# Designed miniproteins, single chains, continued (3): the designs that were tried, part 72

Each design is a single chain, and the fold is of that chain. pLDDT is the mean over its residues in the fold that is shown.

## One batch from the design tools (miniprotein)

Design m10481
Fold by ESMFold2-Fast:
Structure m10481 (fold): chain A 106 residues (1-106)
Amino acid sequence: ALEKAREQGEKNGVKALLESAKILGVEVPEEALKMMGEAGGLMQESVYYLEVEKDPEKGLELAREAAKKMKELAEKYFSDHPRFKASLETAADLNVIGMEIQAELV
């Protein structure tokens, strides 16, 4: 179950980055795709720990690690595309806030 959650998150992250980049006409380097896959996997693992394992501390730790990777990716590869960088950073922050709210409800 955890492994499937990670795999789904990796696929979702890569797909989201590619679709967003296509809309804005931004080229995505292979290293950015790999980093986004890692971030997406961590985000899906955070949901698994919160909802299935009922471990909000571990879930939040993973969500914050995922957000950090998304922001590092945005800074390293998309600094020349300020609107795209801002959208990635905003998505990272909203994901953490969403997980913090869900953790209070567990």
Scores: mean pLDDT 85

Design m10482
Fold by ESMFold2-Fast:
Structure m10482 (fold): chain A 115 residues (1-115)
Amino acid sequence: TKEEKLIHAEVMVRMAAQTLKDFLASNGITSEKVIKKIENFEKEMRLAIQTGTKEEAIERIRKLAEDVRDFVTKEILNDKSLSEEQKEQLIRKVDLWADSVIDSMEEYLKEIEKA
């Protein structure tokens, strides 16, 4: 059903947000600012999936994932406790996370054909 498809999409979004939070926490990044940004991402992603056309949802998903990537990357770059090597590794992981979210959500939305 449409409701089952929305629940599945919401679970995917929650898992993506949790994965990023867990990854950042395991690397000592527990900033309330970062956590709030990821929580807002989760909320906005759920809204994007529930409203608009498939094309609009895909565009919003890309923008939201890239906004989180850019925000977290900036926080990593400004963290004085991290070495340059640690920063490079963390930024690469955040980039891969954003690409994975975009790709998986786009594939799922294409599969369910909402628009």
Scores: mean pLDDT 82

Design m10483
Fold by ESMFold2-Fast:
Structure m10483 (fold): chain A 68 residues (1-68)
Amino acid sequence: SMAEARAILERSAARSLAAGEITEEQARALIEGALSGEGDERIELAREIGRKLREIGDEFQEELLKEK
């Protein structure tokens, strides 16, 4: 459902935004882009984006630790 896809995207984007990994503009673009899909493709895309944002977060954390 659109609500389910949106919730997944908003949680992932909010987490990455809070960590400083992406901007508010990028978060908005990712959410709108994924929600422009159709049916189950929308939910799968939302999950894939969430996974990629988590990977970016892991890389960002590693960079922060190395710079300390």
Scores: mean pLDDT 64

Design m10484
Fold by ESMFold2-Fast:
Structure m10484 (fold): chain A 63 residues (1-63)
Amino acid sequence: MQIIKDTEIAAEIIEKHLGNFDPNKVIEELKKKGIHPSVIIGLLRAFGLPREEIDKAFEEAKK
């Protein structure tokens, strides 16, 4: 199932950014990898980001 692979890739990208966590950069990198938006949103929520911050970061990353 594609979602499992996407989740693992997304988690690795998030971990890579933990030293200087920027949701906008994380979302842009995940989108470049072709990760589904619902997976990105779900993971960011799991990391404790409020819905409003996720929505703003996602809009900024949309170009």
Scores: mean pLDDT 69

Design m10485
Fold by ESMFold2-Fast:
Structure m10485 (fold): chain A 80 residues (1-80)
Amino acid sequence: MLEELTPLERKVLLAIYNAGEAGLTEKQLANALGVSEETVKRAMERLLEKGLIEKDPETGRYFLTEKGKEVAEQLAAEEA
């Protein structure tokens, strides 16, 4: 199901969740997670396919969908 996320995909969702309404670019995510932009891009492509994130075409920033927020809230509870 949609909860079957890799460790990197989970970290990406949590990073976007913690950024809130501001969203994050691929470069900001790569810097925050200590990985390459290519690595982040692959994880984000998977999350887009799952309908958990969306991209603002004007800014290039990524945001959580309603479904993505529900998943990220569950992940945030595990870190608390």
Scores: mean pLDDT 79

Design m10486
Fold by ESMFold2-Fast:
Structure m10486 (fold): chain A 107 residues (1-107)
Amino acid sequence: TVLEKLQQVWDKIEDLLAELGARVAAGETRGIRAIAFALQLLSQVLLSLLSQLPPSPELGHQRRVAEVIRDGSQALLATPDDRAALLAAARALLDAVEAARAAPFVP
């Protein structure tokens, strides 16, 4: 079902965000572009799946989080191949996702 696919895509995104967080904590830039590329693709799949469901405040919150992941991953992919810049962009993505998840959804 669409809901089962939505949950599977969220699970993959959460695993990728955890991996990105671990790499940032270790000061490791290897693989972060590959993680960002996967996050970009999966966030687009999320947005497509969410568009197939009737609107609700909860799904609207999920859409906003997915858009933050999409935009942050695109920004990371556009970042020059510089260690400090890549780590800063990855941290900004992680911080933006945490802020979006923590924000209360209001009708």
Scores: mean pLDDT 88

Design m10487
Fold by ESMFold2-Fast:
Formats: sequence, structure tokens, C-alpha cells
Structure m10487 (fold): chain A 57 residues (1-57)
Amino acid sequence: KKLVFDNATAAEVAQKFNNKFGLSIVGPPGSGNRIITAELDADDPELAKEKLKKLLA
């Protein structure tokens, strides 16, 4: 399955990703309000994690 985000905050994206993969990824305080539109491949958690880190940077 894909995780699809449309105009989601970085905090919301991280929350959904963490819930899906059982992780605890949190961006820096200033990044939580960023708006993200992206599709992450939920079948490949390593790739999704790398994509998420780039989006949160």
C-alpha cells in the first residue's frame, strides 16, 4: 500500500508513518508546520523512511 499525503503537515506525515511502521520519527520543532504533498511506498519501509527524512529536512 501507499501512504498518500496531500497538504499534510510534517507532524501529521510523521505520525501516520510512525503508526504504519511502528517507529518514532519526529522532525525538529521548526519543521512540524511544513506542508507536505507526497506518496510513500508503504511496502518498502526503508525507502519510505528515506523519503520522509528528505521531506522533513
Scores: mean pLDDT 71

Design m10488
Fold by ESMFold2-Fast:
Structure m10488 (fold): chain A 63 residues (1-63)
Amino acid sequence: ALPSGRYVMTKKPAIDLGTGKIYEVGEELDLEDPREVGPGVVQARDVATGNPVLFDADGIEPA
């Protein structure tokens, strides 16, 4: 399980499920309550927008 905190996208983009915005590799996000929703797929809340964001568990790391 991933803790809440700041993460950087290292291998794959993240997708904002509220807006469809794509966060590219190299971008950073402050994430709350990250949880696995499918094999290797994590959903968390973006602190800045309040929207759910979807990303690959192997595609991010703590900033």
Scores: mean pLDDT 80

Design m10489
Fold by ESMFold2-Fast:
Structure m10489 (fold): chain A 98 residues (1-98)
Amino acid sequence: SMEEFLRELAERTNIPLEELERIADHLKSLGIGEHDRRLLISAYVAVYDRKLTHRELAELAGVSEAQILAMAGFLKRNGADESVEAFINLVEKYSVPK
C-alpha cells in the first residue's frame, strides 16, 4: 500500500513520515497516479536524503532502478533537491492538464 511505502521510507531515511504524507497527498491532488507518485517520491528521496540506494528505492516503490536514476537526474538538474518546496514547484509545473 502507499501508506506502507511511506512508513518504510520514513523509517529508513531522515525524512519525517508527516512530510512524506503531505508530499503524497499534494501529488494525488494534482491527479498523479499511484505508480508515478511512488516514482516521484522515491526520486525526491534519492536526491534529497541520499541514505537509500537507487536499487533499494526502486524495490520499495515497485519501479525500475533506471526509472529512479532518470527521474532523480531530472529533479537534480532542475534544483528540486534543494528543498521540498522546490520539488513541489517543479512537479506542479509539469502536472498542468493538457
Scores: mean pLDDT 83

Design m10490
Fold by ESMFold2-Fast:
Structure m10490 (fold): chain A 89 residues (1-89)
Amino acid sequence: MGEELLERAQAKADELAKDPSLSNEEKMLLALLVGLGLPTDLSSEQIREITRELLRKIREIQATTEEVSEEEGLELLEELREWLRELIE
């Protein structure tokens, strides 16, 4: 359920905030991957590349989606999960 995914992502983000070797954007990616149930065992190069792609994807969604219902927001999270899964392979 969406609430559980957000809670897990928040908890992991708090843990990752303790690691000074990761950028805020990289911590956001790892927290999101945990929340979506995706693998987080990635190389530094993969983390950097996926973080860059994620930021681009978020900006595109924000630019095209002016108003979103709660149901539409959950559908966007599911699409984002599949998209990230394909990037990670």
Scores: mean pLDDT 68

Design m10491
Fold by ESMFold2-Fast:
Structure m10491 (fold): chain A 65 residues (1-65)
Amino acid sequence: MSLDERIEFLKTLSKEEQIEWLGKLLRERNVPNAEEIVNTAKTLSKEELLDFITQVLRYLDRKEQ
C-alpha cells in the first residue's frame, strides 16, 4: 500500500485503533523503541496522532528502501 492509501485507511479508525495499528506495525518491523513511540502516541490528540503516525511511516519507508 502507498503512504497515501495507509493515511486514508487510518482516518477511518478511532484513536485507540490507530494506536493499536501503530504498535503492531512497529513490533512487526522490529523497531527497538516501539514501546516508547506507542507511549508518546497515547499522549496525543486524535489529530496530532494522525500527523505523528504519518511522520513515523515516512521514516520507516525511507529506512526500508
Scores: mean pLDDT 78

Design m10492
Fold by ESMFold2-Fast:
Structure m10492 (fold): chain A 107 residues (1-107)
Amino acid sequence: SPQIQRLVEDLLRDAEHLVEVARAIAAANPDNAKLQALTARLEELLEQMKQETDPQRVLRLAEEMVELGKEAIKVLPADTPISDQIALQMATIALGGSAVLLRRALE
């Protein structure tokens, strides 16, 4: 379906943006082992998502990435710039929204 293809493309873009934001924050916090591990897992899931042709599998990977984004927000250092905290929250929310739209389209 052309509609499903568009939703997958929107979701992939949001997933790439979440990884970019997480990478930037992780680079600023090299001693935060939990944040480094969460960012590495987000990168692994994004690469798997890029290889997936089944929208159902793309959706499952994206939903896992949303949960990792929520975990990353919880482990941010207290002195993390407010702009970075907002960027990570907004990227996680955006991917979550795209995942909800794809899930509904696949039902």
Scores: mean pLDDT 92

Design m10493
Fold by ESMFold2-Fast:
Structure m10493 (fold): chain A 93 residues (1-93)
Amino acid sequence: SEAEEYARKAEEYIKAGLDDENIAKAKEYVKKALDKLVEAGEISEEEGKIYEKEIEGYIEAKKAAEKYGDEKGLEVAKEKYEEVEKLRKELEE
């Protein structure tokens, strides 16, 4: 599927490096993959927004871990988890 192809491209950019250019491309392909899943009716638009934020948070935590070590990566992961939980609550209303 196109969603699987876009997800694979996102993974390839992350594997190539966690610099700003590769992260920007990975985020672009994550959004394209999720947009295709919404278009196919496999997930809702709300679920797509939540998954995009979760995956972007994972990428940013991974970048922080690579640049500053695992402790900083965990701090960023916790911050991004809280942002996702806030979005979930906003979308329930």
Scores: mean pLDDT 84

Design m10494
Fold by ESMFold2-Fast:
Structure m10494 (fold): chain A 116 residues (1-116)
Amino acid sequence: DVEKLLEKLKEKLKKAREALKRGDKKEAIKYTKEGLDIAGKLVDDPSVPIEDQIRALMDLGDMASDLLEDKKEASQLTSLTVGRSLRIMSSTDPEEARRIAREMLDTLRAAVEKAE
């Protein structure tokens, strides 16, 4: 149920953004991690369109970057997210695209954990 996973991801990111707006960084991190778990399921499902996988990774990348206090680290994470998204889009091998997406999720999770 791809649509249901995409809706859950959007809801988690919305809650993360609202928590961050309130200054509740701990709740923002919690919802971002829940979003990463959902994105993992999207990346591992071969029925999910590549465009939806890229959107999920970019949205989570933006959220993770906003959680980082260091602007240089945030900019580096944004550059990595964009670069890997381009590699996924350029891949002719769906399994290679999935490996790149999984590596990106690991990078985003590490960044979110550093923000704690």
Scores: mean pLDDT 85

Design m10495
Fold by ESMFold2-Fast:
Structure m10495 (fold): chain A 89 residues (1-89)
Amino acid sequence: MEEEIKKLLEEARKKEEEAEKYLEKAREYTKKAKEQKTLEEMLRYIGESLRYIGEGTGYLLEARRLKEEAKKLEEEKRRKEEEERERKE
């Protein structure tokens, strides 16, 4: 279980790093949208920003699920350790 918990947390960390990259790109495209002189170009950059927000949010949701799964495994590990302590001394 300890190794499984560590793997889940490491995967969650990688997903969070990937999310940060996408959200950073979204921020850049939002900035570029403000600099556009035509509504069409502004909407194009806003569309790209929203796409990157979607991707980044997707990675954050996956990281959250991995962290919740790791928490459940940590709780189960603690429960088993307590049972072993009470059963044998």
Scores: mean pLDDT 82

Design m10496
Fold by ESMFold2-Fast:
Structure m10496 (fold): chain A 82 residues (1-82)
Amino acid sequence: KPSEEELEREIAQALLLMTAGILKIDGYHKAAEIVKEAAPKITDLEKASKLVGRVLQAADAASNEDEMAERVKKIVDEVLKE
């Protein structure tokens, strides 16, 4: 059986991929690709949860795909820098 750490990584990956799927459904295709590309680099639930929360909050405020993509890129860079 996978370790607790490995299970946490798998859950983090699932959360990030689901978030990318939600963005794609909402028409934010560029932002969805940024999240998908970043997903393998985010291995802990705390960082994954922070990214998901910030991305969904940004989606409520964004007016177009390019604005959303820029916001998501900044969120990803900030989370990875931590």
Scores: mean pLDDT 81

Design m10497
Fold by ESMFold2-Fast:
Structure m10497 (fold): chain A 80 residues (1-80)
Amino acid sequence: APVVVIISGLTEAQARELKAEAEAAGAKAAISKGPTTTVTITGLTLEEALRLADRALAAGARVRVFKGLEVVYSGGPGLR
């Protein structure tokens, strides 16, 4: 099943840096603008996705990692 990382609560600058980092690792990333900026990343291994999630959490973002339909990781303000 594909691994998908959804990161929200970012500034546009943080989102662009994260997109560039993911693409440098061979992944695909898309930035969505709304009330908060969200980055959706696909094509990472689960290990790479979890490392990226930890860095995003350290930056104060909200993160969810999916494997198919399963939420394998969830964290950020008010989550854990």
Scores: mean pLDDT 79

Design m10498
Fold by ESMFold2-Fast:
Structure m10498 (fold): chain A 72 residues (1-72)
Amino acid sequence: MERIRLAGGSEALEKSVQALTAARRAGVSLAELEPDIEAVAAELHREGARVESAPEEDRELAERLREALERL
């Protein structure tokens, strides 16, 4: 099963990213997830981690996380 892959980061951070993926697949919009995406991006920045790859279904979420990271 393909999932968003991180370069670096803790298991807790991976779980946070997977929670965002699960919410998206359950039909929650990126706009509704914006505060959660920003919180996860801040944690990525804190741990020196980045989004390395994502399956096509998760591409928009991965891009939003990268954009949030670029603003930090």
Scores: mean pLDDT 82

Design m10499
Fold by ESMFold2-Fast:
Structure m10499 (fold): chain A 103 residues (1-103)
Amino acid sequence: MVLELIRKAAEKLKDYPNADEYIEEGAKSDLSVEEALELLKSEDPKTQAIALGVLATSPETPDEILEAIREESIKYGLKKLNELVLEREIEEGVKLLKEAVLS
């Protein structure tokens, strides 16, 4: 399951030097969700960090995956990953409020 891959990656990245830098690199990449999910299967922590950065910021990321990334980022203290997920949640919340007001 993808959720198990996210948990495994987050646990590994807790003690990985410069994890935040690679997460930010993923967030700035043009990689698709499908490509990021494939990268998440890698045993390389840099590749896993890039994959999590993509998944935390992509508008195409399923809610279940985004929620798992949020929970694991809090649990393992992955500050940059948590900040990216929170920014995305705020943007979605603002969108929902605008839709309610314009109706």
Scores: mean pLDDT 81

Design m10500
Fold by ESMFold2-Fast:
Structure m10500 (fold): chain A 72 residues (1-72)
Amino acid sequence: MTLEEEIEKLKEYLKSLGLSDEDVNEFIKAIREGKELKDEIVEKLADAYMKIHGLPEKYREEIKKKLKEVFK
């Protein structure tokens, strides 16, 4: 699977979580430019993921850590 294919899937996933087009575009831009995910984007993504899956706050740090590891 190519980076471009992964980015397209990720874009669809982020939109399904209810992120705005602006937030999605900023996230994709960071990935395309090879930059690490900023803390504010990791927080927004973790919040959306937890809300959709009904996860309690105790999982927030684990989710954030996994997101940073995937996009280092």
Scores: mean pLDDT 68

Design m10501
Fold by ESMFold2-Fast:
Structure m10501 (fold): chain A 73 residues (1-73)
Amino acid sequence: MKKEKEEVLLEFIDKAEELKYDEELNQKMIELLKKMSPEEQEELILLMGEIAQLVLEGASKEEIEKYVKEKLE
């Protein structure tokens, strides 16, 4: 599950920079959320919000990827 979370969040970072909708990524997120407890779902949603904020603040892709990996330890 940690590897699946990392993959989904890294794809989200890529798509957030491009401002593109991705049906495949959306389906991966839904499947991942279904495997999670309500607490884990809230944590993932909050982390996605933090990633979006970092993108808007001009953080580099490398910085955001590092942040995500640290949070998924």
Scores: mean pLDDT 72

Design m10502
Fold by ESMFold2-Fast:
Structure m10502 (fold): chain A 108 residues (1-108)
Amino acid sequence: MSNEEQMEKAREEAIEATSDLREDIYEFVKIAMEVVVETAVEKKLSLDTYRDILYTILGLVTEAEARIKRGEKLSKEEIAEYLVEQVENESEELREVAKRTLKRIKES
């Protein structure tokens, strides 16, 4: 497979894996994965960097799901704001993905 095809399949697999989550989390993941793929292609990121970003976002989604299960009400915008806050001291690529995801959710 080409790198682009492999990245697209990884995105589809991540979205499918979260399809049983609450609708707000599932919608957040869909938008975040689109932004991750677009950023990876635009910046010509390595597959390793792409996977690190993907796993970081999935970890944060797991934390958001745990918070919702404890009785917190989190919208997809609040989840995106949480992502931006959590990656503030991380790589430039992660910060850019987080900010682009929040912007896309606010504009949707």
Scores: mean pLDDT 76

Design m10503
Fold by ESMFold2-Fast:
Structure m10503 (fold): chain A 60 residues (1-60)
Amino acid sequence: SRVVLRVTFRPGADPVATVRSLGGEAWVGPGDTAVAIVPAEQVEALRADPAVLSAERLGE
């Protein structure tokens, strides 16, 4: 299954490349934010990524 998250990235990070490396998709928002959809098993890997400051689940 997939999970939707709001993600805040470190300045200069590549949100799309980071999320795609985990088998997901990202839509860049204002500033250093994006909405990402990733496989549920990749949520912890996304949160542990050095480019990621925070990731909050937006749904099931």
Scores: mean pLDDT 82

Design m10504
Fold by ESMFold2-Fast:
Structure m10504 (fold): chain A 76 residues (1-76)
Amino acid sequence: SIEEELKKLRSKLPPHSQTVVNINVTSAVIENPDLTPLQIYKIEAEEIKRVAKRLGDKDLVEKAEKIIKKIEKLIK
């Protein structure tokens, strides 16, 4: 499932980076209560990609991009 893929991907980040992803996703949900579960998963995947890119982890960036594309196909 998308949820399990995101959980595995997030677990590959350092602990402090995992906390940053969680804070930013939670903030987005609080700011926009109309977000669907798929939109929330997309925000989480984009945050994981952003953090992975900052860390220079190209493999995590590519994996996050694949999950984002899967979610975008489901939203259509």
Scores: mean pLDDT 84

Design m10505
Fold by ESMFold2-Fast:
Structure m10505 (fold): chain A 91 residues (1-91)
Amino acid sequence: MYTVQDIINGNPDAIAEMRKVLDINTKNIKKLNSPLLAELVYADTVDLLSQSTKPQSPEVVSLLNYILQRAKELEARRAIERATALLDKIK
């Protein structure tokens, strides 16, 4: 029910819903054993978060750290690079 614009605007409830969607996607990626799907899903989410109007918000930083940890577990190299670069830029 939340839009992409709600996430860009830093709506905490929209970010919480995105986190739940990523948890479901992570379970499916593990079941499918697909590093390619992990790369696409996590890298695209980092690209979306890079457009945030409030990148230093605890909600955005928390979600980026979540993505970085999941990407490392799944060896999603492109997602690791993009999440690390964005976290470095905003800290």
Scores: mean pLDDT 82

Design m10506
Fold by ESMFold2-Fast:
Structure m10506 (fold): chain A 66 residues (1-66)
Amino acid sequence: MSEEEKLEFLKRAARTVLVHYKDKPAEERLAIAKRAVEQLADIFGMSEEVREKALEYVEKLVEEAA
């Protein structure tokens, strides 16, 4: 799995979490999605750069949806 594929995987997981918790407050949704991204990055041994990019993506999605 390339760095690009890893990033896409984390982004997809983040989108799934945010959709599942769409009725939750933005603050709670952000916390849940960030936790999911961090856990997946740790489990699959993903780089700090990929993790940071995925977390930035989550923050932007929640901010834009507010």
Scores: mean pLDDT 80

Design m10507
Fold by ESMFold2-Fast:
Structure m10507 (fold): chain A 67 residues (1-67)
Amino acid sequence: SLSREAALQRAKAVILLLTTDKSLREIAREAGLSVATVSRLRKELNRLSEEEREAALAHARGILEQA
């Protein structure tokens, strides 16, 4: 479903944003998202505490493992 594809793309972007120093353009290309979407997601993640970022990373990894 489209919802599943969107969840997988978001999960890839979250992992790349939290575990790599790749540019927004590189992350957008690899995750299959627009640069604008990745930019908004980075801003959201930057507002999170360290604990919340770790939880977001674990959740994203879980989504990819179930795919």
Scores: mean pLDDT 85

Design m10508
Fold by ESMFold2-Fast:
Structure m10508 (fold): chain A 100 residues (1-100)
Amino acid sequence: SEEFDLEVDAGVVYIGAAVIITVAKHSEKDEELRKLLIETANIIMEAVDEALKIPDPEKRREYLEEIRKLVMETFNAKSVEEAQKILEKARELLEKIRAD
């Protein structure tokens, strides 16, 4: 079922973002990096909400896949510089989704 697969994909991305926030709050000692990771995770959750409003199922699935890649990139961010680049990508993706 396309709808079932979509709900599972969206749920996994939301859980990923929530894990990023939890790990950043409890494990990250760099205040600037922690702040960027939390901000990025919040934008990822907003991007999921906006992607789910897209009527075209194919376009919606493509956006959810792009958001999933951002979750993975955020988990792998090791520096403020990397986190800033990912945050900018997240903001650009959210704007693109909202424009559709």
Scores: mean pLDDT 83

Design m10509
Fold by ESMFold2-Fast:
Structure m10509 (fold): chain A 63 residues (1-63)
Amino acid sequence: MEKYKYTATESDSPGLLETLGLKPGETKVFTLEELKERVRARYPDPVVAAVALAEILAAMEKV
């Protein structure tokens, strides 16, 4: 299963940090399915959810 690593920073948007459940300075590894679930829970509009997921994946390190 593909995994993605992200380290949160104080410059990150509050919406991104809330979606990922991270505080600035925290690092977490997510599966693609976990990220999809988090984005769907945050963004009920499927188009907005798809854009948000693509942006999040582009910002993350694939592990």
Scores: mean pLDDT 80

Design m10510
Fold by ESMFold2-Fast:
Structure m10510 (fold): chain A 66 residues (1-66)
Amino acid sequence: MPSPLEKLSRLLRRMREQGVAGGSPVRETVVQTSLEYTDAVFAGASEEERTQIIEDGERRVQELLE
């Protein structure tokens, strides 16, 4: 299973491949997910909680790209 960080890296790669501009809702969602993940790491959140943050971000990005 890919780690939460690996999933985040995949989202960033997908964003780059699709040529998403700086003002895009997709870019904003990925950035927000990255910040939430970082805050969770500093708060000592579990791997399960960090995975949930990434999965919620992935879902939002999927809805925006379709």
Scores: mean pLDDT 73

Design m10511
Fold by ESMFold2-Fast:
Structure m10511 (fold): chain A 93 residues (1-93)
Amino acid sequence: MEERVERAKRRLEELAERARELGLEELAAKLEEARREIPEAIKEIESRESVEAELGGETRTLNAEEAQETLLEVLEGNLEKVEEYLKKLEEEK
């Protein structure tokens, strides 16, 4: 888990730098905010026995490990989409 969090933080930092190079200051700021907030969210989940989450329009009760994995999977998917968006902008200029 810690390795996945550190990898996500590094990827967020790299994407924020790329966004800044393209003049996307608001996106860069949001990526830096996520980099600070993700470790705290993971720690909060670790302190709970179970977490309620809305997945695919349904509310499910997840244990702490499932909730951490779900959060990281959602984050990783969103980072992939951001990376594709930045790559497209870089290729168009």
Scores: mean pLDDT 73

Design m10512
Fold by ESMFold2-Fast:
Structure m10512 (fold): chain A 84 residues (1-84)
Amino acid sequence: SDVPLGELCSLANQGEAGYDQLKAILRQILQPDIDEIAKRSPEQLQRYIKATSRAIKGACPVPDVGNRIAQVYKQVLLELLAER
């Protein structure tokens, strides 16, 4: 449940190979919590996604890198929710 944002920012700067590792790490982090996240109403889930995306973007000193991590985070979260 703790997101290692510094490591994720580094990986997002490493091109395609870093992006694949970023997805794998985010899946590993989110998988244990996915059932609890899925208990949220659609409105609560939307707020959670927005709040977490904002936190990721704010924690990364490079805006483009933060935006990429937030986008991958949202994609991985939605994929895991759809796989339930």
Scores: mean pLDDT 76

Design m10513
Fold by ESMFold2-Fast:
Structure m10513 (fold): chain A 78 residues (1-78)
Amino acid sequence: SIEEVKKLLEEMFVLASDLPPEVQEKLREFGNLLSEKLEEVADIVLPYLKEALEAMRNGDVEKVLEILDKIIEILKSY
């Protein structure tokens, strides 16, 4: 759901405050693209957001950036 996506994004931005600036910049880019297409892609991006959140909790910056890049590419295809 759209509400679940928004809740996950909010949690990700909180976690990103303790991660390198590159993660914060990527989340901002992702968030901007997502807001334009949210109703069309919410259910598609949800599993990737959950995976990214897990990677953020583990401090795996490389994996977070990889997952966000995949989501961004999906969003650009819509």
Scores: mean pLDDT 80

Design m10514
Fold by ESMFold2-Fast:
Structure m10514 (fold): chain A 129 residues (1-129)
Amino acid sequence: SLEQQFLDLLKELNAAKTLEEKVSILERIRSLFEPYRGKDPVATLAYLVVDVLIESKDPEINAKLLLSVLYEAGRLLLDDPKYRAYGFVLIAGTRYIAKQLGLEIEINEKTRELAEKAVERFKKEYKPS
């Protein structure tokens, strides 16, 4: 399943030691969501969160940061009635995945900035039908 493939890639991301290894795994996560880009709102936002992380070139990228950015992106979508339902789905899905990996969501200034960039791109690309 898509969920199991995502979980497996997040485990690989946690084991990665170099920025090059992390970027390679992030590109594989992006490829996992690419077939659904522009068709599914959650997959589109997940793709854009991964893009923002790749662009950051932050050597501290790990599964916790990725899931925390996804969670905060979902929370930001709750403020807009047009996207609110997608926000709830993303928050629930991210909490479930974090629990499966034994990871705690952490929201800080960096997480908020990355989430805001992803949400801005998402709202330009994905319009609710």
Scores: mean pLDDT 90

